# Designed miniproteins, single chains, continued (2), part 27

Each design is a single chain, and the fold is of that chain. pLDDT is the mean over its residues in the fold that is shown.

## One batch from the design tools (miniprotein)

Design m4915
Fold by ESMFold2-Fast:
Structure m4915 (fold): chain A 81 residues (1-81)
Amino acid sequence: MVKINLTRLSGHHGQATVTGDELPEGDYDVTGPSSTDTLLLTNKTTGERYLLLDTGVPGRYRVINLTTGKEVEAEVNITTK
C-alpha cells in the first residue's frame, strides 16, 4: 500500500515522502494550485512524474504514472505550513 506524507510549503509548491512497494520510495517535489484536486509529484532522484488526483474520500488519492499510465491508490496525509 502506497503512503504519501505531503507538506505544502507555499501556494504552488510542496514536498512529499513516499513509502510502500507500488511507487519508488523517497522524496518528491509537489507542484499545483492550492485550489485544485490535482497535484504533480516529481521524484527527486529519477525525475519520474506522477499525477495525484483527489478521490473526494478523505485521505484517498489516485496516483497515475505519467510515463506508463499505470494507476494505483494511495493514502495521503497533508500538512500545511
Scores: mean pLDDT 75

Design m4916
Fold by ESMFold2-Fast:
Structure m4916 (fold): chain A 78 residues (1-78)
Amino acid sequence: ALEELLRRSRELAREIAERIRLTIVMDDEEFKELRELEKTDPEKARELLERWEAEIEALQRDQAADAELIRKRFEEAR
């Protein structure tokens, strides 16, 4: 139902916003871990960043797909 899609889209939007906020703000602990990892194993640091980026992209794709479905349902309901 449309209600279920709206609820899911809202949850995905919140998760995306949280992950983007973490990427932008990067709290002291996560930044420290990344900096230490860059010193000890730069390859792992790169993998961690790539995983983080891929996770954000996947959430954004899911949110975009849900937004498209919601848009279509609204157009059909007019």
Scores: mean pLDDT 66

Design m4917
Fold by ESMFold2-Fast:
Structure m4917 (fold): chain A 89 residues (1-89)
Amino acid sequence: MEEGERLREEYLRLGEELAERVLAAGGEIAPEDLSAEGRLAAMAVVERYGKLKGDAALSANTAAGMSPEELMRLAVEAYEAIRAAEAAA
């Protein structure tokens, strides 16, 4: 269980870095970001930031049926929304 949490935290960090890069690129997603690791990173961001936003329905199960680009877009949106809210605290 803790091993899975550690992997989630590592993929979450990668996903946050990917989201920041996509935002800096005006929303453009690089093909390298659509790798298997990028997909797991995006899923970690959706799971974590979706919970904070209250969008539990947009978690890993919904993400499993999405394209890598759709999943990354969803992760970027969730990340941006929560980051803006945290900055206001």
Scores: mean pLDDT 70

Design m4918
Fold by ESMFold2-Fast:
Structure m4918 (fold): chain A 85 residues (1-85)
Amino acid sequence: KPLFTQVPAPSSEKLARLQTALSSFQANPDSIVALSDLLEALGYTGREEEINKAIHQYMFEKGAGDPTYTDPLIKLAREEIAALE
């Protein structure tokens, strides 16, 4: 089950962060740093316990690069970028 909820952020700040984080994550889906940056860009900043739980589940239960996690995250980030100016 999903453990984190997306939090709305100012569009200009969120757009810049999402573009950078998505590019890094798509290039390195096995990187815990790239995953962390993408989750923060998606609005999970300030939620250290939930982010850490999600990273733990992704890396240890699903494994980095698992399409079950990577595809939805990439799709969500792309949709957020498209929705922002």
Scores: mean pLDDT 60

Design m4919
Fold by ESMFold2-Fast:
Structure m4919 (fold): chain A 65 residues (1-65)
Amino acid sequence: GAAEKEKEELEKLRKEALGLVLDAIKNGGTVKVEDIDEKRARITVTTGDKVEEIVVPKEIAEPFR
């Protein structure tokens, strides 16, 4: 149903955020988490000269602070 679809989308975002963070850590990079609004946060990953950002629900970003 609809709830299962929402859970899958949330899981995809978690996997994407985790992958970016793990790749950064593996390559000696840094991770920054910034609140955008009440519901969303931006995860910024910096690895050398490469900067990547992903916007996710705050609950997904919280473990990476």
Scores: mean pLDDT 79

Design m4920
Fold by ESMFold2-Fast:
Structure m4920 (fold): chain A 97 residues (1-97)
Amino acid sequence: GPLLERIREEIKKLKEKLKKEKDTLKKNILKQAIKTLELLREALERGVVSEAEAARLFREVQELVDEALKEKNVTRLIGIGLRLIGLELDLELLLEK
């Protein structure tokens, strides 16, 4: 559906941003966001997450990436990375059911 196409397009955009990124922490955040969105795509394709929940999670990942790319404070960047890891783990648990 339209949400799956938006998730695929965002993954492509984040991969392009990753190629141009010079900051190591921001590179790691982009890699983590890509992995989280790939799991979200799989969860939505398998029907183990609702369209509404997938849209919510997609927005949360986008907001975390946008915050990270504007952030200069290392401690806040680490916090954003940990939140993305939490979303990844939640999605992996959904895919195991």
Scores: mean pLDDT 89

Design m4921
Fold by ESMFold2-Fast:
Structure m4921 (fold): chain A 57 residues (1-57)
Amino acid sequence: MEMVEAFAAGDYERAVELAREALEKHPDDPRIGRLLVQAYRALGREDEAKEAEARLP
């Protein structure tokens, strides 16, 4: 998954964009949701990380 590659490369902004796009297609996939939470936290975007975590299935 491109979002995993972006996250592994330290491109957290791209990882967020790709994960959000993936969630539009697979809103119930917890793997995508967890990656989004981790990417938000890596960026220091704590409020968005908490919101994303609360929406995990």
Scores: mean pLDDT 78

Design m4922
Fold by ESMFold2-Fast:
Structure m4922 (fold): chain A 92 residues (1-92)
Amino acid sequence: SSALDEAARAAARGLTEQMAEAKAAGKLDEWVKTTIESIRNAPLEEGVSEEVKEEVIRLVEEAAKAVEAGDLERAEELLYRAIRLALEALAA
C-alpha cells in the first residue's frame, strides 16, 4: 500500500470521528460550514482548480448527510475520496 493511501484513510477516519462528535453535540451544521469555508478560502497551489475544490466540498456535504443518517462507513468512504482528490491535486 502507498503511504498516500494510508495517510488518506487515517485522515478520513479522523474526520468521520469529528463529524460524529459534532452531530452528538448538535453542531454538525456548524462543523460543515466551517470546513467548507476553510476549503474555499485555502490558497490555490498551481495545478489545483476551482473544480477540484467544488468536488471536495460536494463530497464533504455528502459525508455530512451520511453522518446524519447514521451511516459512518459511507461517510468515511466519501471523506477518503475527498482527501485523495485533494492530495493528488497537490502532488500534480
Scores: mean pLDDT 82

Design m4923
Fold by ESMFold2-Fast:
Structure m4923 (fold): chain A 67 residues (1-67)
Amino acid sequence: LQEEVDRLAELTRSPDPETALRAAEQLVEIAKTHPEVAEPALKAIATDDSVSPEVRGLAVKALGELS
């Protein structure tokens, strides 16, 4: 699971917007059942200014539900 989360986090930095968004959505879904694994990745994404605003927005929203 950690390896999957790590791969999805890398995909959120993809130059393809659809790939990045889908990866973020999958991380959000994992966070609903395994927040201990996905939360650190979502925090990194939420604070990374190289990540698109849409993807960062999803991460912030998910973190609000986990905290």
Scores: mean pLDDT 78

Design m4924
Fold by ESMFold2-Fast:
Structure m4924 (fold): chain A 68 residues (1-68)
Amino acid sequence: MTKVSKGSYVGPDGSKLDVTVERGDDGSVKITVTGEDGTVLTKEGKNMSEKEILKAIFDLIEEMLAKL
């Protein structure tokens, strides 16, 4: 079964980013960051460690903040 984790980040300008991490039983991982304007950034991988997932989340948040 796919496991889904959700969170949010509040940027320095007060904007909210939704963060979703989806993990498949096959080791697939999909990380999605969604901005208030509907902009979506996604990263996919396989057999990612917790550290790699956290790094990917931070990288996507940084990319989103560069657009806001």
Scores: mean pLDDT 77

Design m4925
Fold by ESMFold2-Fast:
Structure m4925 (fold): chain A 91 residues (1-91)
Amino acid sequence: MTRAEIEEWIRARWPEAEARARELLDAAEAAGVIAPMSPRDRELLVRALAHAILGEELQRQIDRDPDNPALREAFEEVAEEIRRLAEELAR
């Protein structure tokens, strides 16, 4: 995959990853694993989880094509965005 193809793939996968992240958070709240949170914090955590889901899918692509540096760069960008969102949640 080229960098442009990876960006298109991420964009195409994002709605499903975001929906899955919301489903996981709803299940965690229903189970009492997490406390009720503000709409702001909930949206930040949804985005962080959606990136984590995409990161897992990117890791599977890396495992299939380990010599492709563009996949590793995309994975690192996803990891950095998760870190940024986690820092926002701490505020």
Scores: mean pLDDT 83

Design m4926
Fold by ESMFold2-Fast:
Structure m4926 (fold): chain A 86 residues (1-86)
Amino acid sequence: SLSEKLKHLTPEEIEKKAKELFEKFDVNGDGTLDFVEFHAALNYLLGKFVPVGILKQLFDEADTDGDGTLSYEEFKNLLLRLAGKS
C-alpha cells in the first residue's frame, strides 16, 4: 500500500523526503506542485505507477485552499498522513 513505504520513517525523515521531492519536482520553480509534478513525485517516491483516480483524490484532499496546486506544507502533511503520523 501507499502507507507501507512511509510507515518505517520518522516524521523528521518524512519531512526531509518531502523537501527533497518538492525541490526536485518543482520543475517550473513557482514554489508549488501542480498535479503533473505531484504525480511524478509520488511515482518516484513509491517506485511504482499510482492510478490517476487515487492520486487525484489524495491531491484534492491535500489542496486545502482549493487553488489547484500543493504548497510545501500541504505536500508534507499529505506524506505524514499516508504514513499515519499526522
Scores: mean pLDDT 75

Design m4927
Fold by ESMFold2-Fast:
Formats: C-alpha cells, structure tokens, sequence
Structure m4927 (fold): chain A 107 residues (1-107)
C-alpha cells in the first residue's frame, strides 16, 4: 500500500541521515535538524495520502523536504561542495524511486 511504502521511505531516510552524520562527523545540532525535517516530511506525506492528494502534490512535499535537507547540509562547514553534490545525487535517486513506486501503486 502507499502508506506502507511511505513508512518504508521514512525508515530509509532516518538511516540515511544517521549514515551522513557518521560519515561526515556532523554536529549533534545538524543531525537533529535533519531528523526533524525527515519527521515533518513524513507527517506531511501521511496526511496528504489520508486526504487523497495527487501524486504531484505528494512529490512536492517530498521535494520540499529534500531541499531543506540540502540547505541544512550546505550550512555545515564539515560538508564540502563535492560531498553536497554526492548527497544531492543520492537524494535525487531516492526521489526518482519514490515517484516510480507511487505511480506503480496508483496504477
């Protein structure tokens, strides 16, 4: 179901944030901000699904969360421009897989 798919995405994003925090030695404050963005995005995604929002609206919520994650990482001096580019590509791939999953589950 779409709800189970979003629950799986939430767990994957939390694991991703923890992996980034370990790999780049992110501050506890940066890690906490990233987890707060993941939690907020998850809540908004669940609400949108419950309200019967379109795939386009659901994707917009995820993309807004993605942009906030990149902004927080960009503000941390421990993350280089090259590291940011790598993280951006990883998040882009996650968004693409999420879009394909939503389209499959609705058809």
Amino acid sequence: SIKEFIDDLYEQLKDFVEALAEKYGLSPETREKLLEIVDETYKRLKEAVDQGKSIEEILKIFEEGYKKILEVLRSDPRVSDEDLAFVEELLKNIIEQFKKGLEYLKK
Scores: mean pLDDT 82

Design m4928
Fold by ESMFold2-Fast:
Structure m4928 (fold): chain A 73 residues (1-73)
Amino acid sequence: MEEIKKKVEEETKKAVEGAKTLLAEGASRDFVRAFIDEEARLFEKELIEEGVEKEKAREAGKQFRDEALKAIE
């Protein structure tokens, strides 16, 4: 549980840094949202490959997306 939470925090932080860089370079909000959505999908896939249950991996991916979107707005 704690391990998954830490991974969500670390990957969210990296995605937020990438998103802020894209915004500073003039990317649209729609483009940055698509970037975050893709990063969240990849993160969910990674968790499933590591043996996390689909339901928990999906929840973690949603949390990642929601936190990243909140941080850039």
Scores: mean pLDDT 81

Design m4929
Fold by ESMFold2-Fast:
Structure m4929 (fold): chain A 100 residues (1-100)
Amino acid sequence: MSPLEKFQEDIEKMIKLVVEKLKEAKLSDETLKKLAEILGISTSTLRSIIEGKRTPSLAETLRLLKAVSEINPELAEEILKELKEKLSEDTVKEAEYAMS
């Protein structure tokens, strides 16, 4: 496939992995409220994203990673580790930059 198609697939995989890891983490209602506040969205919108009822954009996913790194650094590191194992280095650098 073309480099552009590969990059687009990596972006989709990154979004799916972030959402799946957040779902697996079983975040408390208090943590979800704090994340929603940082992101400037409602807690119900954030729940819809985590439950897979709404697919976030790349920009929303990167902002979500940044918010997670501020509230739960251990979870953010776990997500980054999974991304490094499954995605290209260039895609992972975008996630790391967003968390900075």
Scores: mean pLDDT 79

Design m4930
Fold by ESMFold2-Fast:
Parts: C-alpha cells; structure tokens; sequence
Structure m4930 (fold): chain A 97 residues (1-97)
C-alpha cells in the first residue's frame, strides 16, 4: 500500500464514529502495512496531527494509547519506527490534550 492511501485511510478512521479500540486497531493495521521507516515516521506524524485536530480530545488520546499498545504488543523487533510512534504520542500528552 502506498503512503498516500495509508494517510487517507488513517484520516477516515479518525473521523469515523468507530470506538477508540476499533479506530486504534484499524490505524495499527495501516501503520503495520508500511515497510519503510521514513514513510512510517510520516504516517505517525500524520496520525498525531490529525488526532490533534479532533474536537473529542479524550477519544483522540484513547485511540493513540490503544494504537501504541497494539504496536508494542505485536512488534517482534525494536525498530526506529516504534520510536517515532511513541514520540508522537508523547507530544500529545505533553500538550495535555
């Protein structure tokens, strides 16, 4: 899947009426489809930016926490990509959204 398709689908998931857990599962699947660390960094930054624009900040935080958890639980290797996702989530908490 190319990066542009992943970004479009991430935005659609975040704007959907799905539960935080279902949104997180979909976002995790989309992020896991990316094999390139540079593209994964861009997608992680995009998730953070789009989540920061959501009116429901509590839901946005819940989705990002669940996505981080899914990534940590299902990752077999420590990659730079995990670091970028964790950093983006950390920035949201630092902003007290």
Amino acid sequence: MDLEEVLEKIKEVLESDLSPEEQAARIYELLSSIKDDEHLKEAAEFVFEEASKLEDKEKAIAVLRATRRAYLENSKDVTSAIGFVLRAIGEIFDLEL
Scores: mean pLDDT 69

Design m4931
Fold by ESMFold2-Fast:
Structure m4931 (fold): chain A 66 residues (1-66)
Amino acid sequence: SLNDQVNAAAQAGAAKLAELARQDIPGVTGTATATASGDKATVTLTLGDFTATYETDASQLLKNWG
């Protein structure tokens, strides 16, 4: 489903961000979830102690984070 695709893309993006962040913060982990609604996706990202929620185009999320 589109929800499965955007959620997988968000998780992949969070993993990439955590890998980069580990250069400065050893052991930091990243996770994310995303829900699609129409052509939009709502992403919740957690990177160490940081949490952010934002909305983006589902197609852009798949292009940029997949």
Scores: mean pLDDT 81

Design m4932
Fold by ESMFold2-Fast:
Structure m4932 (fold): chain A 90 residues (1-90)
Amino acid sequence: MQEEDKKAAEEIEKLLKEAEKLSKEAAMYLQRAFMGSDSEGRKKLAEGFKKVLEALKEGNIEEGKKYAVELTPRLAKYVEKAIELLEKAK
């Protein structure tokens, strides 16, 4: 595994763990979105979901949702479901 791909995988794993603490179901949907994406798609999805988690802390969840969903149009259902479950889990 290339070092930059390893760093991306570590960030994804960390994001999944944070999501799982809030909702195991949300983590499952997010994991499926990552698994259905190629390397570039996974990096973009990880970056987008990182923004979603930051937006949750700041109260700007709407902007984070739009960013994450736009990066994964083919997987929008999984990403939207994960974000919805995380929002409800607060």
Scores: mean pLDDT 70

Design m4933
Fold by ESMFold2-Fast:
Structure m4933 (fold): chain A 53 residues (1-53)
Amino acid sequence: SSEVFEQTKEGFLLLADNVQAILEGKRQGEKAYQDAVAAAKKTQAAFLAQLKS
């Protein structure tokens, strides 16, 4: 029926929105993680350089 078609269409749109939100959250989390790792590596390198020199 046309009602079932519209509900199916809305379901796909909701799934697309949910997937986009999950991907955006993952992307933001990955960037924050990579930024933290880069900062930690920079700090460790500076500390080790201080110890060796």
Scores: mean pLDDT 74

Design m4934
Fold by ESMFold2-Fast:
Structure m4934 (fold): chain A 85 residues (1-85)
Amino acid sequence: SLMDQLKALGDRLVAVVEEYLDPESAARIRSAYEQAVAEATTPAELYKKLVELIGEAYRLGRDNPELQARLADIAEELSLLRSNA
């Protein structure tokens, strides 16, 4: 389902953030993602939250070009999922 695809992408976002960001920043994004998954009743709601979390990860990792590249890949896949919703 689209919801399962969004959750898989969100799990990858959290894994990438945990790899490249400090533990406190990574835990903050993970917590926000877990709350978004628990609260989202539609794919559109989860999609909106993933866009916001990717934006926050870009801001936190501003000086890390490898993280920026990994986030760009996730944002591209998220954009493709939107086209199928």
Scores: mean pLDDT 86

Design m4935
Fold by ESMFold2-Fast:
Structure m4935 (fold): chain A 64 residues (1-64)
Amino acid sequence: LKVLKPGESIEVKKGDKILVTNTSSVLTALVDEKTGEVYAVLKPGESAVVTAPKDATLKLVKVA
């Protein structure tokens, strides 16, 4: 599995599985960098496996 941490970006293809882990102390959102579409929201310490619904560049961004 590809692993994505807060502040990181990853290029994905449709059907790719990524492990998204929020190692920060704040909420994070998994977003499409080009469109701003939100795929997941993770609380501090949460992890999730996300399957990419389309080719995209995904970023795990900290949310205040």
Scores: mean pLDDT 83

Design m4936
Fold by ESMFold2-Fast:
Structure m4936 (fold): chain A 62 residues (1-62)
Amino acid sequence: DLTLEQIGQLVKLDTDGSGTVTREEVEKHAPELLPVFERLDRDGDGTVSIAEIAEAVAELLA
């Protein structure tokens, strides 16, 4: 299941501030977070925006 800790780790992969996290970045830097990425990638295009991650965090807090 998704946790706030796992989502926070995923956000940290955007180290250059591009505003997006790609599946390739997750595979290279934190492959253990791949299942978390797959759940956040609702459109299945292999990218997740920081805004989408922030919304998922807000849903978990509610």
Scores: mean pLDDT 72

Design m4937
Fold by ESMFold2-Fast:
Structure m4937 (fold): chain A 69 residues (1-69)
Amino acid sequence: LQAQFDQTAAQLEAMIAKAEAGEEVDAARAVGLAMRMLGLSLDMGFDEKQISRLKELIQRWNEVEEKRK
């Protein structure tokens, strides 16, 4: 479970990094990865560190979307 969370977080972070660099990314897929991280965190009993990591990635994604306007 932790390994799956880490892998999903890495995939989402890679997409966010590409978007921050001005590359086009699939926004629906990015949201799907964030939802999967939340689901995995729920299955592991709401680890504060995992929730904090997800929150940071969601914040970075929202900042990317705002900069594109």
Scores: mean pLDDT 76

Design m4938
Fold by ESMFold2-Fast:
Structure m4938 (fold): chain A 73 residues (1-73)
Amino acid sequence: SRVAEIGEEIERRKKREGKLSREDLLRIIEAMLESLDLSEKQREYLERLAEMARKGAKPEEIFEELKKIRAEL
């Protein structure tokens, strides 16, 4: 349910605001890391994704990767 709630919030924000900022995506990743019971592989992947965002990766790239991991949860 929490994964579904996060997914719906992402979709609502994207439609309302056009695009999610890097800061918005970072907050979502951090919320997932804190709130979800993740496998070691999923946690490592999200931690790497957060690091990419902090190093200046494009929001679109982060969003696509986030969608992939969310689909696996």
Scores: mean pLDDT 70

Design m4939
Fold by ESMFold2-Fast:
Structure m4939 (fold): chain A 75 residues (1-75)
Amino acid sequence: SLKDSLELTRRGEEIEKIIKDRQKATELFEQRKAEVEAEYERLGDQGKKEAEIKKMEADLEQVNKSLLARAEEVF
């Protein structure tokens, strides 16, 4: 039916948005991680490098949990 087609289209658009949001979050994480690794490897500060990366990984995990919750609501 038209209503079913519109619902499938809406769900498809929401999933596409979630995929794009996840991709953007991952790309930003990888860029910042590379910057942190380059900076602290140059400085020889392994402890600070690991601490900053761990903090960034926790932030990415929170974003991924939010995106997963949104994906679950689509189904």
Scores: mean pLDDT 82

Design m4940
Fold by ESMFold2-Fast:
Structure m4940 (fold): chain A 92 residues (1-92)
Amino acid sequence: SERLEGLRQALEEAKEKLKSLLSDEQYAAVEKILAELEAQLLANPNATQEQINAWYIKAMKKLKELNLSEEQLTAAKVTLGLLIGVVGLESS
């Protein structure tokens, strides 16, 4: 649980950084993409790494379509990666 607790803390810090970098509208759009990925991961606890990678790529494409700055996009990508890590450890 120590590793999971560390990832949960990092995810919360990443979300706070996103809120500081993004407008309310941009944050809502990113949060929707994150929530859709989380729901898909939680619905498929036995998903293969190939399936998880495909969902990650789809989420990354959606983030790129939001017309974010490079800094905003990088922060969103970090948050996405941390979310996958948290759900992966919770499902294991």
Scores: mean pLDDT 83

Design m4941
Fold by ESMFold2-Fast:
Structure m4941 (fold): chain A 63 residues (1-63)
Amino acid sequence: SEAKKIAIESMKEMLILMANTTEEILRARQAGASQETIDDIIRRNKQLADQLKQETQAQLQSA
């Protein structure tokens, strides 16, 4: 099923994004970044996650 393939690929991309986000936060904290900087990283990555979800939904609707 095309829908199943799209869902699996989306989940894979989401897991990669989450792993990368965690690493970026850890590196920023190690470098002594402010909480404001950490919050900005979280907001930016949440936006990317939301975009991925929207793109997946659009692909599923067109499939």
Scores: mean pLDDT 84

Design m4942
Fold by ESMFold2-Fast:
Structure m4942 (fold): chain A 94 residues (1-94)
Amino acid sequence: MEEEKRRQESAEEAIKVIEENDDPEALEMEGLKLAKKGDYVSAAELFKVAFYGPKVKEEAIKRIKEYVESSPEEREKMEKEALAEIRELAKEKA
C-alpha cells in the first residue's frame, strides 16, 4: 500500500513536470530527484524529454502510466530497461 501510493505520487509528479516544463535543466533535475527516490522509469523518461525535446513527451507520459499500471514482474523489467536507458543517455551527453 505505501509503496503503491509512493509510486503513483512519484509518477503523477513526473508527468506534471513533463507537461509544464520545456527547460532541459528543470527536467534533468527532476529526473535526478526521482532516480534518488528509486523511480528509475519516471527518471529515464524525464531524461529522454530533456535530451530529445518536446516530441517525446507523449511517449514519456504513456510509459510512466504503463509503469504504474503494470504487474510487479513487468515493473521490475521496466526498471531494468530504464536503468540501461539512463546509462546510454549519459554516454551520449558526454
Scores: mean pLDDT 81

Design m4943
Fold by ESMFold2-Fast:
Structure m4943 (fold): chain A 110 residues (1-110)
Amino acid sequence: VDPEEALRQGRELAEESERTGNWSTFSASALLVSLTGDQEERDRILKPVLEKQAEEGDAFSQGLLGELYFRQGEYEKAIEWYEKALEREDQLSPDALKKTKENLKKAKEK
């Protein structure tokens, strides 16, 4: 996959998700953007959508927002968002649940 094309598609899907609140569209955009090697641009594109969806109670977005804060060295904010995601663990896939628990442990060790 072309990273520039993945970034463009991810941005379009993120903007669509923000307008519609569509969970599946957001998941697809997050996946496409994750294929790019430009972490700074990836975080810039996803942050507004992640913040909006996370504040509206979406557990997956809360987990991803926690990862974004962890990468930025904002460990206390990362912990807060991981704990909120785990309050809705029924919304998380088994892999996402495991990753969120592992990331929370790592953030608390900082």
Scores: mean pLDDT 70

Design m4944
Fold by ESMFold2-Fast:
Structure m4944 (fold): chain A 78 residues (1-78)
Amino acid sequence: MEEEKKREEEKFLEELRELAEQYRLIAAAESPEEAQRLLEALAGAPLDEPLDEEQFEDARASAARIVATAEERERKEK
């Protein structure tokens, strides 16, 4: 029945919204240590190695693109 499908879709949208919020925090991170803590929280596990400057810049750039894409889609919807 559609009721179970609606619940799964709502759960999926909530997870996507939470992920977008986490990516927004990563994009706004001011230090590799801050970005590392946010990534570890998102993954639910410690990173194998501390983030270096290049990995930090890549993580911020990737997160910023994900956030920008999500914001563009939301703006076009309303």
Scores: mean pLDDT 71

Design m4945
Fold by ESMFold2-Fast:
Structure m4945 (fold): chain A 79 residues (1-79)
Amino acid sequence: AREELLAAAREAVKAEFPDWSEEEQEAVAEQVTERALALAEKFGADRVVAMLEQEAAESPDPKVAAALRRMAEALRRLA
């Protein structure tokens, strides 16, 4: 569901921007969620999942990598 993708996006934003306020992190997580859904509708969920998995594999931060993989899994469940 959309809520699962939002939760995963929130974890990714917290890992990347831990010094930001919860309100700022939540606003960015909402924006990232809406963009991911829009891209999935336009180009297909599989393409967005592949992009997220590649970014996770290339990420030097294991927390960011794990969060990106959770976003990919949430999108895969929506397809």
Scores: mean pLDDT 81

Design m4946
Fold by ESMFold2-Fast:
Structure m4946 (fold): chain A 56 residues (1-56)
Amino acid sequence: MEEEKEKAIENAIKNPSLFSIWALIGDEYADEISRVETPEEAEELFKKAIDDLYKK
């Protein structure tokens, strides 16, 4: 179970763009990222977090 979630996070770290976003949102969103099951959900979570941060 957690293996898939950890791989999704690692894939985001390997991708510089996604890693930069993850660093901006901080540990607060890390909990939600850990709950994602697929890398595509992690990417969508980052996109939403960016919108909230840049807009608000």
Scores: mean pLDDT 59

Design m4947
Fold by ESMFold2-Fast:
Structure m4947 (fold): chain A 60 residues (1-60)
Amino acid sequence: MKYSGEKADGIGVRVATEHGASAEQASAVGRALEKGASPREAAEAGGVSTRAVSDAIRRA
């Protein structure tokens, strides 16, 4: 799954605001998604739950 930089950044921000992730964790999630990582891989990169990333994607 590949996202534009703007959309990936928006997903990272949503993970931070909806799931209490830090700005650093949100940035790691967005960066991974931009590179075509799966929700699980992005969650591992950010140190957050896969559910948090999947929820953020669904709402974006």
Scores: mean pLDDT 76

Design m4948
Fold by ESMFold2-Fast:
Structure m4948 (fold): chain A 110 residues (1-110)
Amino acid sequence: SPKEEVVKEFEEVLNEYLEKFKELLPDKEEEIEKLEKVGKESIELIRESEDLTKGVLEAAERIEETLQEIWEKYFDSMSLEQQKEFAEINQETRLKLQEIIDKARKIEKE
């Protein structure tokens, strides 16, 4: 179904982010666990939502809040190379989430 395709794409974006985060900050076990939990809750929120676009928007907002909290907490403790890589990972993830939001909007208009 179109909804399950959106769920799958969202899950793939989250899994890719989590793997890149683990490579960048492998010793941040609490943050990894938080990201895994928020990811699972976000996927469930999309699946349970009667409004696909609303579900994806709320899920994306929760992810963005989590990314911002981690960024603010660890940015100053990272090397310049880690800061650049983290910024690039976050930007790529935001762009991919926006593409999923746009896809959900198109599905709901049909």
Scores: mean pLDDT 84

Design m4949
Fold by ESMFold2-Fast:
Structure m4949 (fold): chain A 82 residues (1-82)
Amino acid sequence: MPSDEEIYEGVADIVIGVANLLAKKGRTDEAIEFLVRQAEKFAPKYPKVAARLYRHAADLARQSGRTDVAEELEKKAEELEK
């Protein structure tokens, strides 16, 4: 059966999909906030999942011209994966 890690990696794919849909509707700030909130929930037990969500949020922030936000989110992802 799939491990918790495998299940939550699948959940991360769904979370990213929802964020991409929000961004396509011009709701990029909401997409970034959604990804960050989910990453914070996963970080204590599934840091690699959280890091993936932070990296995607950083990518969306860069695409919207929010470079400072993107750099902060990348730093959070790097600290979780080391």
Scores: mean pLDDT 83

